# Designs tried in a protein design run: designed miniproteins, single chains, continued (3). Part 4

Each design is a single chain, and the fold is of that chain. pLDDT is the mean over its residues in the fold that is shown.

## One batch from the design tools (miniprotein)

Design m8105
Fold by ESMFold2-Fast:
Order: sequence, then C-alpha cells, then structure tokens
Structure m8105 (fold): chain A 70 residues (1-70)
Amino acid sequence: DGVKAKQDLIDEAKKTYDELSSKGPEEGIRGEAMYKGAETAAGVLPDSASPETIKNARDSLTDYYYQQLK
C-alpha cells in the first residue's frame, strides 16, 4: 500500500526531526530537511509508487532542502 508507505515515511522523518531538533540548531536543520523531503516525496508521487521510489525521492529532496536551509 503506497499510502501506508508514504505515511510511514513521514512518521519516521518527523520522529527523526523531533530527536535532532532537541540537539541544537545545526541538527535541527538536518532534521527539518529530512521531514520536508519526506512530506514533498509523499505529496508528489502517486499512491502506486513503490516503497523504493518513495525512499529515493525522499533522499534526493532531503539533500535539496538541506542545501536550501543551511
């Protein structure tokens, strides 16, 4: 289920963001990039997308957002 895979991806990214943001501003930026990457990947990909495609998109978008936020 692509919908569940997307939600699991967002939930894990949010958990990581919450953990990293407690460690300070630099780690918070990394966590925010991961969360934004996961949300964007979930929002733009079809529900039929494979879990691998969703994760690859998340990783690419996470790097993109990290470059924008730093």
Scores: mean pLDDT 80

Design m8106
Fold by ESMFold2-Fast:
Structure m8106 (fold): chain A 90 residues (1-90)
Amino acid sequence: DKEKEKLLMESVVLLLKSEYYVKKGDEEGGVKYVEESLKLVKELNELGLSEEDKEKLLSLSKKVLETSKKKGMEEVEKKSKEVGETLKES
């Protein structure tokens, strides 16, 4: 499914961008990209994620979560946790 592959790739890129901005100390950038990722993850759940794709997104969201905890970025931590919880509901 081309639409699912497109949303998956975009979600991966957004989580990587969020982690990058959190590491740079940019909380606004971290929040922006993790929130955009959460929207796409909700769409992916509706389309049905494979276990492999789910595990990949969970791994990336966990990296954002741990990096945000280390940096004390509570809003990024909250949103990355929501991404992980949304993925587990599928």
Scores: mean pLDDT 86

Design m8107
Fold by ESMFold2-Fast:
Structure m8107 (fold): chain A 105 residues (1-105)
Amino acid sequence: SKAEEVLARLSRAVDEGYRKALEEIAKMTSKEDLEARRKQVEGEVAELRKKFAETNSLEDYEKLAEALGRLIALSEALGDQETVERYRKEFLRLAIEAAILAENE
């Protein structure tokens, strides 16, 4: 189904974001670097959400999923389990919304 295709794309996007963040984390030397990078990605998500409100496109869902993957990896590196669970829940919500959008096309 279209929903299954969209879910597969979003799963790949979140995994790619997570993987890319792990590569960056391996080069970081301090907790302050990790916190600064997480704040930067959180800012990118805020801007993506503004754009998404205007476009509501599958491409914007994939960009949000990728950014959530990065935030999950950075939060795990910080030992912030509460924030990890929050971003995982946000990803699930995003995936459900995208699947509903796909089935209505």
Scores: mean pLDDT 84

Design m8108
Fold by ESMFold2-Fast:
Structure m8108 (fold): chain A 119 residues (1-119)
Amino acid sequence: SPLEEFDPELYSILSSHGEEFLKEFLETLVNLKPLSDEQSEVVNSLPQSSKLKLGILHDLLLGYSVEEISERLGVSKATVRRVGIRFLEALLKLEEEGFIEISEEIRELIEKKIEELKK
């Protein structure tokens, strides 16, 4: 799985709740929908490194700049770019494989963000 390559611990924890849970969780995140109570409990149980990666993804999708995210989350701009590119690319691969559904608007946003982060 592209997500397992990106963050094996995140993948392990999410997939332990079942494939449908993993799918719905990623679709909720990428389409900027509010997390369910069950999804929120799982996020709270995640390692700090996985929580940080989810925070970077969320802020990138909300339109925050690399500099703003670096300041908000207390990480280097290089970390925001590296994590952001890898996570967004993993989500596009999962969508291309038919595992998750992403709205057209969000898919275009992700493609644009990857291009901006690689500059």
Scores: mean pLDDT 88

Design m8109
Fold by ESMFold2-Fast:
Structure m8109 (fold): chain A 73 residues (1-73)
Amino acid sequence: SLEEVEELTDKLVEAISKYGIDSEEVKELRKKLLELIEKDPEVREVVKPYVDKLGELTLYDMQLAIETLREKE
């Protein structure tokens, strides 16, 4: 769901601050976030442009995509 994606994005931001961007905690949260995006067609449609830039995907870009989806509903 969109709320799960938003919650995981927030947890990922906190994990980066606490453990560092290359930590196992960040890698696991990022993996879960990507899996949720792929399983939800509505979320995937909004986030698709950012997923195509996987190497450049930022947490701020993800948060912006989630906000855009909310504004459409």
Scores: mean pLDDT 65

Design m8110
Fold by ESMFold2-Fast:
Structure m8110 (fold): chain A 79 residues (1-79)
Amino acid sequence: MRAQAEAMLENALAALEEALARAAELTTPVELTAGYFLVLAARVEVYLARERGADPALVARVEAAAERLLAALREAEAR
């Protein structure tokens, strides 16, 4: 389970970084909503990974990426 939780965190991190790189291009409610769901999914994976004793450094990286994406989405929504 721990190795699976860490693999899920790595996948979440990659998805968050990819979305963050394109955050400035998000203009429609559908695109913004998809971004918010990605942040929510990543936070759930972080919660589960912590319960399973995943690498704290990897957990911190995913949390930081999720926070950065959330900030970018809020900025885009304020346009």
Scores: mean pLDDT 80

Design m8111
Fold by ESMFold2-Fast:
Structure m8111 (fold): chain A 100 residues (1-100)
Amino acid sequence: SHMFERVQELGKEVVATLESLGLGVSPDILEKLSKPFKSMEELREFLLQMLTQLTGALTYAESVNASEADIAALRAALARVVEAMREFGIPVPESVLALA
């Protein structure tokens, strides 16, 4: 599916951003990106895991007074994941909306 390929590409870009900032990425996220998504449920689970990873990374970056550029990069990545979730009709947790 073209939609699944777009989300997989987004996921790879987000992982690259996290790694470039020296932030850890969940092995489960890396495993999910290593193979094509088989269903909308897998895609939903992946996007929710990416939200959790990015909100944790952003909270940590702010707590250690990371650079404005690093915080902006994490917020941009989070906004892209939120946009993808909204495009696919996946509910965004209220806790994430408070951080964005």
Scores: mean pLDDT 83

Design m8112
Fold by ESMFold2-Fast:
Structure m8112 (fold): chain A 75 residues (1-75)
Amino acid sequence: MEEKRKELIEKLRKWAEEQLGEKAATYVSMALRLRFLGKEEEADKWLEKAIEVGGATPEQAAELRRRVDEAVKEL
């Protein structure tokens, strides 16, 4: 379980880094860790910060949220 969580976080972080930059990717990894802990409200705040810092388009923001939800489902 722990190794799978780390793998899912790293996979999403790499995608976010390529699309939105390193700072946004750091916030995305924090958000996914919080989602795995059941802290959905705190996780959503970090995702909002990632979208803002990364200058995400509406389409990129939607794809990011979809990928976060997919990672949570894979756990």
Scores: mean pLDDT 84

Design m8113
Fold by ESMFold2-Fast:
Parts: C-alpha cells; sequence; structure tokens
Structure m8113 (fold): chain A 72 residues (1-72)
C-alpha cells in the first residue's frame, strides 16, 4: 500500500497537472492496486473540483475492481 507520504506526493503532482492529465494519472495509480481506501478518498478530494462527476464515478469503479479479495 502507498504510504501517507506517497499519497501527498501524488496529490502534489496531480495538482500541477491539467484536468485531463489528472484523470489519467489517478487512473494509473489506482490500477497499481497500491492505494488504500483512505488514500483513494484523499486523491479524489484533491481533484473533485477539476474532474466531472462521470470521471469520479469511473475512478471509484476502477478502485473497487483493483482491490484484492478480502478474507471470505
Amino acid sequence: MMSDEDIETAIAIIQSLPASAQYTFLKYIIETGAVDEKGFERLLAAVKENLSEEQIKELRELYEKSQPKRKP
């Protein structure tokens, strides 16, 4: 899982990017499976003003798909 420091670094990078690149960068990070729920919500909060509701929904769906199987 990404550390809080890694999430802060990712947020700083995202905030330096145009909105289209912010979406692509978040998608990449989420697809790594290294983001926990807390980190994911922090990343979304950093971009919510720059992304459409459709893009936010797509990122949430991607995050759910990237999560490893929890204990049965």
Scores: mean pLDDT 76

Design m8114
Fold by ESMFold2-Fast:
Structure m8114 (fold): chain A 81 residues (1-81)
Amino acid sequence: SGIDAAVFAQKAGGAGDPEATRKGARLAYEAHQKGDVFGGAGAGIASGSGLWAGNPEAHQAGRDEMRKAGGDISAPPAAPP
C-alpha cells in the first residue's frame, strides 16, 4: 500500500539511504495514481521523509523521485510562487 511504501521511505531516510527513499516515494505515488486514497497521504509522507528524519539528502532523493513519477506532491508549507 501507499502507506507501507511511505513508512519504508521514512525509515530509509532516517538511515541515510537515498536509493531506498526514492523507491518508497515512487511506490507511494504509483499507489496514489491508481486511486489508493492512502497512497496520496503516503506519497506526501515519502516526499518529506528525509527532512523529518533529519537527513536532507534522503529528503531531496524522495522529492526527485516524486517528480520523476509524474508529479510532485508538495509538503507544506508550499514554496512562494
Scores: mean pLDDT 56

Design m8115
Fold by ESMFold2-Fast:
Structure m8115 (fold): chain A 79 residues (1-79)
Amino acid sequence: GEKEAEEYAEEAIKHAEEMAPVIGEEVAKEVKEQLRAARDYMISQAPVIGEEEAVELVRRAAERAKEMVEKLAEAKKKE
């Protein structure tokens, strides 16, 4: 449930922290803040959409954040 959502968000946050030397500290901070906000918002919707759906949305948000960070790192390599 909520713990699984937290674990997905924490994995993506850790990934952003590890990538901070490549993508920049301010960008990493923004990604982490957006992941925390998305987690909190989606879990707050669990009473309406269902807990399983809320967890799934957090997982997808975490996956998208990791993809965005990877694309930013790729862009830095091409500079």
Scores: mean pLDDT 81

Design m8116
Fold by ESMFold2-Fast:
Structure m8116 (fold): chain A 98 residues (1-98)
Amino acid sequence: MTDEELLDKAIETVRELADKIVELFKQGKSREEILEVLREGMRKLAEIASQLSDEQADIVYALMERVAGIVRDLLEGKISVEEFRERVDQAIEEARAA
């Protein structure tokens, strides 16, 4: 798999993770259950990053940090589900532009 294909896989993993977190949040699932889904998503992203060059891996690690922060803000009630989706989309756009 090329670095470009791996980066695309990382972005799709983030989109799937965000959709699952929104689903669980709307269902009123516990913070613990949502954080478990986040941990599994981060594990998958770390596995993808391990296959990338250092420069491309840094893009994935930056994306992981941004997504984790956005999820925290959602769980703390600092942002709406709409703002969560907007911030995730922005983080993905920044990763694609790098």
Scores: mean pLDDT 87

Design m8117
Fold by ESMFold2-Fast:
Structure m8117 (fold): chain A 79 residues (1-79)
Amino acid sequence: ERAAEVARAGAESVGYHFGAPEDVIKEGSDMAAEAARRAENEEQLARDVATALSKIPGVSPEVAESTARVMARKAAELA
């Protein structure tokens, strides 16, 4: 659950920073948390979280990927 919490919080922060609607933030953060629960390793977590973040309007692929890598690293440190 710690990895899922980190992923959810990170996705929420990105969503709020880009001014996304609450529904979009909830969907993206739920997807990121679920990806964290199902990830077998840090690389898979980073890829899946990047996909979830790309659903947020205004987030570029580069920002999604770099943010997902940071979130995956933090989640791995908590494991």
Scores: mean pLDDT 73

Design m8118
Fold by ESMFold2-Fast:
Structure m8118 (fold): chain A 78 residues (1-78)
Amino acid sequence: SAEDAALEEIVKELSKDSYFKTADGTTKKITGDEAYERVINVLKRTAEEHRARGDEAAAQRIEDAINKFKELYEKYKK
């Protein structure tokens, strides 16, 4: 699906090491693993926020998406 294709493209990009300049002009590296952990933590927090509001269906959909994200990351990490 278009959603699966978009998710796969995001995961491919996150699996790469990236370099960026901070405000002080220093170049820093973010590894694919670091980027992945940050994204997973945001998604987990979002699922818990939905659950706290009583939206179990939305929380479950996000948790299912996290599992799909993990599967795709392992595929592209290798």
Scores: mean pLDDT 76

Design m8119
Fold by ESMFold2-Fast:
Structure m8119 (fold): chain A 93 residues (1-93)
Amino acid sequence: SDEELMKQMFRPTPELQEILRSEGVEKEVLTVDEIVAALLEYVRKNNLFDPNDPSVIDLSGTKLGEILGKSKVTWEELVNAVISLMEPVEVEE
């Protein structure tokens, strides 16, 4: 469920961790909210929104695009693709 996904912690791959670290995220395990915030800053900082369609993110020539194997994505596709490359970690109560 969406609520469980928001509470779920994830461990990034080494390549993804390098991208997150470049955005100031030094944590080894992240929430979905922290991942979404870091991705938004990465997209904004690198001017990755398509100027003709702001619903499209152009990953062409980026390290993130290379890791995901994608050139153009929507925000939802980007978030889902990044999460699919992360290992879910069980949260102890």
Scores: mean pLDDT 76

Design m8120
Fold by ESMFold2-Fast:
Structure m8120 (fold): chain A 64 residues (1-64)
Amino acid sequence: MEEIKERIKEAIENKDAKTLLDIMVNEVDAEERDEFEELVVELLKKMPEKEQKELKKSFVEVSE
């Protein structure tokens, strides 16, 4: 679990929406998905607003 959290944090820091989506879909257990989604939201809030918007846009594009 620690390793997954660190990789999510690193993906957000790098603005790598594809890696973030891959971790959330393939490595996060369905039961824990809501907790990890909350973690992603909290980490995004710590970023500058411009970077948050860029990552959100990339995530939406990759998730569809």
Scores: mean pLDDT 73

Design m8121
Fold by ESMFold2-Fast:
Structure m8121 (fold): chain A 101 residues (1-101)
Amino acid sequence: AEAAERRRRAAELLRRAAELAEEAARLAREEGIEAAKPLMEEAVEALRRAAEAATDPETREYLLELARLLEEAKGWSDEKAAEVAEAVAAAARALADRLEA
């Protein structure tokens, strides 16, 4: 029961991270990285919270690596930051789907 509740919480946080990262990618392309940074920061926080909810060290390490990559992307070009945010969003959605299977 507890493990199932933790996985459901992690999946919810991952879907939130994906939504934020997708919006950040759009803003980075349309308005530039400066406009996207706040959403990227929220997505990083959601990924870190999902990592805390993870029951296995493998998933926790993977989520922390996604958060670190997105955080570094805040210092990159508009297009490269958008590409990274899109990749992180896709990875977060795929993991959420696997946790719900």
Scores: mean pLDDT 86

Design m8122
Fold by ESMFold2-Fast:
Structure m8122 (fold): chain A 67 residues (1-67)
Amino acid sequence: SAVARLQAQLARYQAAAAQLQKLIEENKKKYAETGDKAVEEDIKVLERALANTQDQIAVLQARIAAL
């Protein structure tokens, strides 16, 4: 069904968001310890990826609610 497909996509994006949050926290800890600008840039890339993933979650939730 359309609902089952959207729910599967939502679950996938939610799992991706959880992984990105974990990576951000790990990199924030590393940056606090090292002050490495490369790690700071990695954090920015991961935060942008998380924001994009959260936007997709919101779109999918709205689509499911409209069904």
Scores: mean pLDDT 91

Design m8123
Fold by ESMFold2-Fast:
Structure m8123 (fold): chain A 76 residues (1-76)
Amino acid sequence: KTISVLVVLKPGANSNEVKVAVEEALKKEPGVQQVLLFSYDNQLNGQVSVTDDVNLAELQEKVEAIPGVEKATVEL
């Protein structure tokens, strides 16, 4: 399935560095197949292809733990 990811960056965060960190964190998760994120303003927006067994709440928690992330939303 494909899920939508929205990440709000902390003020002053480097969007490219946070984007790379988010992509790396997501790619390490079991069940994550593809990650496609774009930087726009103070946000990262994108789509992630995942298996049906992936836990969306755990993915959201892992993204929110990344330095420079203020909030993450993971939705179907």
Scores: mean pLDDT 81

Design m8124
Fold by ESMFold2-Fast:
Structure m8124 (fold): chain A 81 residues (1-81)
Amino acid sequence: MEEFKKRVEEIIKNLLEVADKAIEQGKYGEAARLYLFAHEIKKRYEELVKKGASPEELERFVDLVEEGAKQLIKRVEEEIK
């Protein structure tokens, strides 16, 4: 349980760090996309924890959003260069 929370926090941190870089380069649309994804991840994770989701459900969620975040970060980094 603690491990999943730590992974979610790292994913959100990475998304927000790339969003800040996008803002510095005037890429506000790309930054907004990263902020929205970070917000949705946080909201969905809190909902899963609140409803008492199983470790298997939490792991599937974290795996999916971790992969999604990596793909989105890669796309945005290519767009802001």
Scores: mean pLDDT 84

Design m8125
Fold by ESMFold2-Fast:
Structure m8125 (fold): chain A 85 residues (1-85)
Amino acid sequence: SQEDIWQKLLQAGQQVGVLEIAVSVYKHTAPPSAAEKQRYLAQLDAVIATLNDIIADPNATDDQKAEAKALLARAQQLKADIQAL
């Protein structure tokens, strides 16, 4: 349903936002462990997969697809930032 898609977008947005703050903290302190880095990358890959599914969903609204595309760009940048830590 559209409510389920909005809930997935909310969860994805929360995960991306928390990891963006975590990356900012790591850049100003110390890098994460290799295990933490791998865990964050796995979480982002799952988020990216969910966002791509929403973008490809014919039942998703234009607003939902726009939000998914914006979050996808942020998640992809965040993945690159974590890989560089």
Scores: mean pLDDT 90

Design m8126
Fold by ESMFold2-Fast:
Structure m8126 (fold): chain A 67 residues (1-67)
Amino acid sequence: MREEEIRKRVREAVEEALKRGLTVKQAADVATMLVAEELRSQGIKVTKDELEEIRKEAERFAKELEA
């Protein structure tokens, strides 16, 4: 489903950013931006609230991977 696909893509983007040597905050910011751009390119409208939820999930994954 779309929600599960979004969560998987967020995790993949965070892992890629961390592998490039970005900090937790930088990885979360980059992953949020990349996922939002991918959704918009597919014609999916991303609201500010949805962006905030993606950011929270990305930061959670980044902290979990760095722990």
Scores: mean pLDDT 79

Design m8127
Fold by ESMFold2-Fast:
Structure m8127 (fold): chain A 90 residues (1-90)
Amino acid sequence: MAAVIEELKARAEEASELDESKKEGFLKIAEVAMERHKAVVEKAKAELKKKGDEEKLKELEEKSEKEIKELIELMKKKGVSDEEIEKILK
C-alpha cells in the first residue's frame, strides 16, 4: 500500500510533544518507514518499466517526491534537524 509515508505523516502530526525519548522512537519508525517506501517504489518502478508505461512511471516518481517533501517539511516543523532527516533519507 502506497500509504507508508502518509501513515508516518499522521504519526508525526499526532505527536504534540517530542521529548528526547519520544523523538528517538519516532526517528526509528521514520527510518524503517522510509526504507519500506523506497523498496515499494523501486519494485513498482521496475514493474512499470517492464510494461513500458512511461506515463505511470513519471506519475509514480512525482507522487513519491511530493510525499517525501511533505514529510520533510512536517519533520522540520516538529523540530527534527537536517542531519537527522538525512539519516532517515539514506
Scores: mean pLDDT 72

Design m8128
Fold by ESMFold2-Fast:
Structure m8128 (fold): chain A 94 residues (1-94)
Amino acid sequence: SDLEAFASLPPEAAVRVAILAAGLGEQISVELAQLVGGVGPRKAQAIVNAIKKDFLEVVRIAYELDPEGMEELIASMSEETRERAQRILDEALA
């Protein structure tokens, strides 16, 4: 249910939510999930719960929805941030 709520996001929104949560220590607020995901508070709460329960699966789902978009965003980061983001993605895909 919570993972299904995340997987129902537009691909670009799913990638943006996953990357933002990674930068915030594997968490996101309901307010940020609403703004970035373009969803209402109930669906935002489900997304927050999914991230808290299984962050790597959330990252995996985002990559499956938009692999090119995720790779492009990671490539646009500073070297240090890119290395961290790539490490998280590699772990999620292992």
Scores: mean pLDDT 86

Design m8129
Fold by ESMFold2-Fast:
Structure m8129 (fold): chain A 95 residues (1-95)
Amino acid sequence: SIKEEAIELAKKLIEKGIISESALDVIENSDEKELYGLLAQAYEILAMLEKKKEYAEKAIEYRKKAFGLEIPLEEVLERLEKARKELEEYEAELE
């Protein structure tokens, strides 16, 4: 179906690192449990890159749905900040 094709395209885009709100919206609207882990990961990446609290909150929501785990927002934000610093250090080495 068109819905299934849209979900497959959105998954492929996210897996390639092309994360957009429209692609995330398509997957979220599918309400497929197997995709909750992918949504959590995508929102964590967006939260790290954009430093937007709302993305971190979405990542926590989907991790809870996917794995039944609740992690405090502050802990997630600390982890994302550390990951971002490691990424910036890696990029500086490549320049």
Scores: mean pLDDT 73

Design m8130
Fold by ESMFold2-Fast:
Structure m8130 (fold): chain A 74 residues (1-74)
Amino acid sequence: RAAFYRRLLQELLAFYQEALAKLADDPEKVEKVKQLVSETVVRMSELVAEGASEEELRQLLEETKKKVEELIAE
């Protein structure tokens, strides 16, 4: 479980770095992405503490990726 969670965090951080590179010239979108990623990290930590499944953690990560992609598209 802990190893799976750390792997998802690394995946989230890698995605975050790529998103920041795409938004380098848009500081308002950068701040929105930072907020979304921070909220996701907190929620993932809560889900792990509550005994959530690996599927629930993966779904949260994919939902966050989708929200970030929508911000980049706008």
Scores: mean pLDDT 80

Design m8131
Fold by ESMFold2-Fast:
Structure m8131 (fold): chain A 65 residues (1-65)
Amino acid sequence: MEEILKDPNNEEIFAKIVETLLKDPNNEQAIEDIKLALSLNPNNKYAKSTINYIKKLFPDNELIN
């Protein structure tokens, strides 16, 4: 997702990623987008909160664990 490369702290993008993963928890692109944001800024609180939230909802998902 090009928008994450421009602004990894974009709350709107993370909201869309959450909605996407709530509908399809195995969406590899959405998971990669969160990992990319954390790679660019590991202290991104929104990206960390988002990944932790998704891990709690899908604890058996190997793509995000």
Scores: mean pLDDT 70

Design m8132
Fold by ESMFold2-Fast:
Structure m8132 (fold): chain A 61 residues (1-61)
Amino acid sequence: MKSREELIAELKENILKLPFDERQEAVRRYAALLTAGASDEELQAFVDEVKKRAEEAKKNA
């Protein structure tokens, strides 16, 4: 199981691969998750979502 710090690092790396307009939205969603006290499972799900979107953006770059 990845640590919370590892999940956050992976999330930040993948957010930078998103288109500029999507980066701002992803950062806002991340801040909201932290403020709400999201579980590691919820954070992992968000990381997986951002990774999938980053891969999709790379195909269209």
Scores: mean pLDDT 78

Design m8133
Fold by ESMFold2-Fast:
Structure m8133 (fold): chain A 94 residues (1-94)
Amino acid sequence: MELTELQRRLYEAIRAGDEAAAEAARAELAARVEELIAASDPIEAEYIRLYAEMVEALFDTIRAHGFDEEVIAEANRRLLAEAEPKMEELREKR
């Protein structure tokens, strides 16, 4: 999936400590998210919005704390835990 590939590139740039590559990957991912939202049904669009919010929050953590893998891993774990109940609710609205 194209989103998964862009997310992989973002995480690889983060692990490498390449801020310029991370910012570029983030911009491409944000543009692709907007395209998918525009092309999706309302339920799928909400899943994509939740994913985009998580990615932005994770990137904000990197901007605030630098490339601290432990802080990034904890932020990612917290964001996934916060998103899971909402994703579950959306799955039930089929």
Scores: mean pLDDT 73

Design m8134
Fold by ESMFold2-Fast:
Structure m8134 (fold): chain A 63 residues (1-63)
Amino acid sequence: SVEELIKKFEEAIKQGKFGEATKLAMELYDRIKNDAEKRQELRELLLKTMVPASLKQAREKLG
């Protein structure tokens, strides 16, 4: 399901597996590409998830 793909995507990001996360994001996009509401939700999820992950990596390098 889409919900299971989202969960796997978030788990991949938390584990630092960005290659796997990218593949899961592409699979999610392919399933929802014709649903504007779902595409917007995915965009918001990517921004919410990827930005904190990038900040965590920056914090680990600087602190």
Scores: mean pLDDT 70

Design m8135
Fold by ESMFold2-Fast:
Structure m8135 (fold): chain A 78 residues (1-78)
Amino acid sequence: MSSTLTLTVTATDADHARVRVSSSVTGDGKNVSSLDRDVRLREGQTLSLSTTDGGVEISVSVTVQVGKTETATSSKTD
């Protein structure tokens, strides 16, 4: 079994951001569970998504902040 989660956040304007969530779980060469959403969210709005297929649950929660103080920090996942 393998799983992939991709979250893309793009600022659209001062009060809005576009959020795309893509997640998939594959077992034995078949897609067991998938989630794909593209939503435009307002600042301070929380996106909560969940799906359950083939005994696998995917849950994602995202809160959008646009036009707030930025911190330049880079982190690598290994």
Scores: mean pLDDT 67

Design m8136
Fold by ESMFold2-Fast:
Structure m8136 (fold): chain A 95 residues (1-95)
Amino acid sequence: SEEAKKAAEEAAKRLAEKLVEIVKRTGIKIEVKPGENGAEGLAAAMSYAELMLRSSDEEAKKLAPELGEALGGALSDELFKEAVEKVLEEVEKAV
């Protein structure tokens, strides 16, 4: 649905902005190759979530559950998969 797509895009934008800020502050970096294999994007998101959970940064710890929820949705729905990949693309462009 159009409304669900817009909601996912807005959520992806907010996640990307927070993730970029945390990545720049913490130095957590993961290389992503969008467009080669969707499974690689999901694996990168899992790696980000795990590293953020282990971080001493409180905002990183708070973002990890949000990434986990987006990843869980992506395993069930194509819309959430696209949102996760878009977040990772924006992170790669910004850092």
Scores: mean pLDDT 63

Design m8137
Fold by ESMFold2-Fast:
Structure m8137 (fold): chain A 84 residues (1-84)
Amino acid sequence: SMANRQALQASSESLRFLGEATDAAMATRINNPERAEEVAELGREAARLGQKGAEAMLKDKKKGEELFREAERLLEEARRIAEA
């Protein structure tokens, strides 16, 4: 159904947040191990917001987009720490 395709697409987006969060955490363990726990926490929160965004997309696209933007901000913060 159309709803199933939209759900799969939103699910794919939330998996991207989880993957990128995992990459940032792994990079931090190598480059800045003292801050690895902080980056893991930011990554988990980003993945959680990504999942909420995917669920929200099915009811309210604007709310879903806001949650995805918040997830991206947290990932960007995690990456800055990983690269510092």
Scores: mean pLDDT 81

Design m8138
Fold by ESMFold2-Fast:
Structure m8138 (fold): chain A 94 residues (1-94)
Amino acid sequence: SSEEILKKAEEIAEKAKKKIEEVKNYIDSNPDLPGSEILKLLEELLTFMAEKQKELKELYNKSKDEKVKKKIQEIMKELGDLGDEAMKHIIEKL
């Protein structure tokens, strides 16, 4: 159903946002982290975010409701923007 698809999209978004904040907070709390460890965390975050975007795209394709599709696109855009901001933040620590 449309409600189930939206609920799944919101759950995916919440997991993605939590992962971004966990990675950012960990790096900010550990200023002496080696660049190699920061790069590993960045790669893990990028992989996780790519997986979440793929999951959202699958929900988008599964939906027959244009309003639901629009909401999923808005979530995907928000997560993309948050991911880009997190990437900039992490790269500045290298």
Scores: mean pLDDT 89

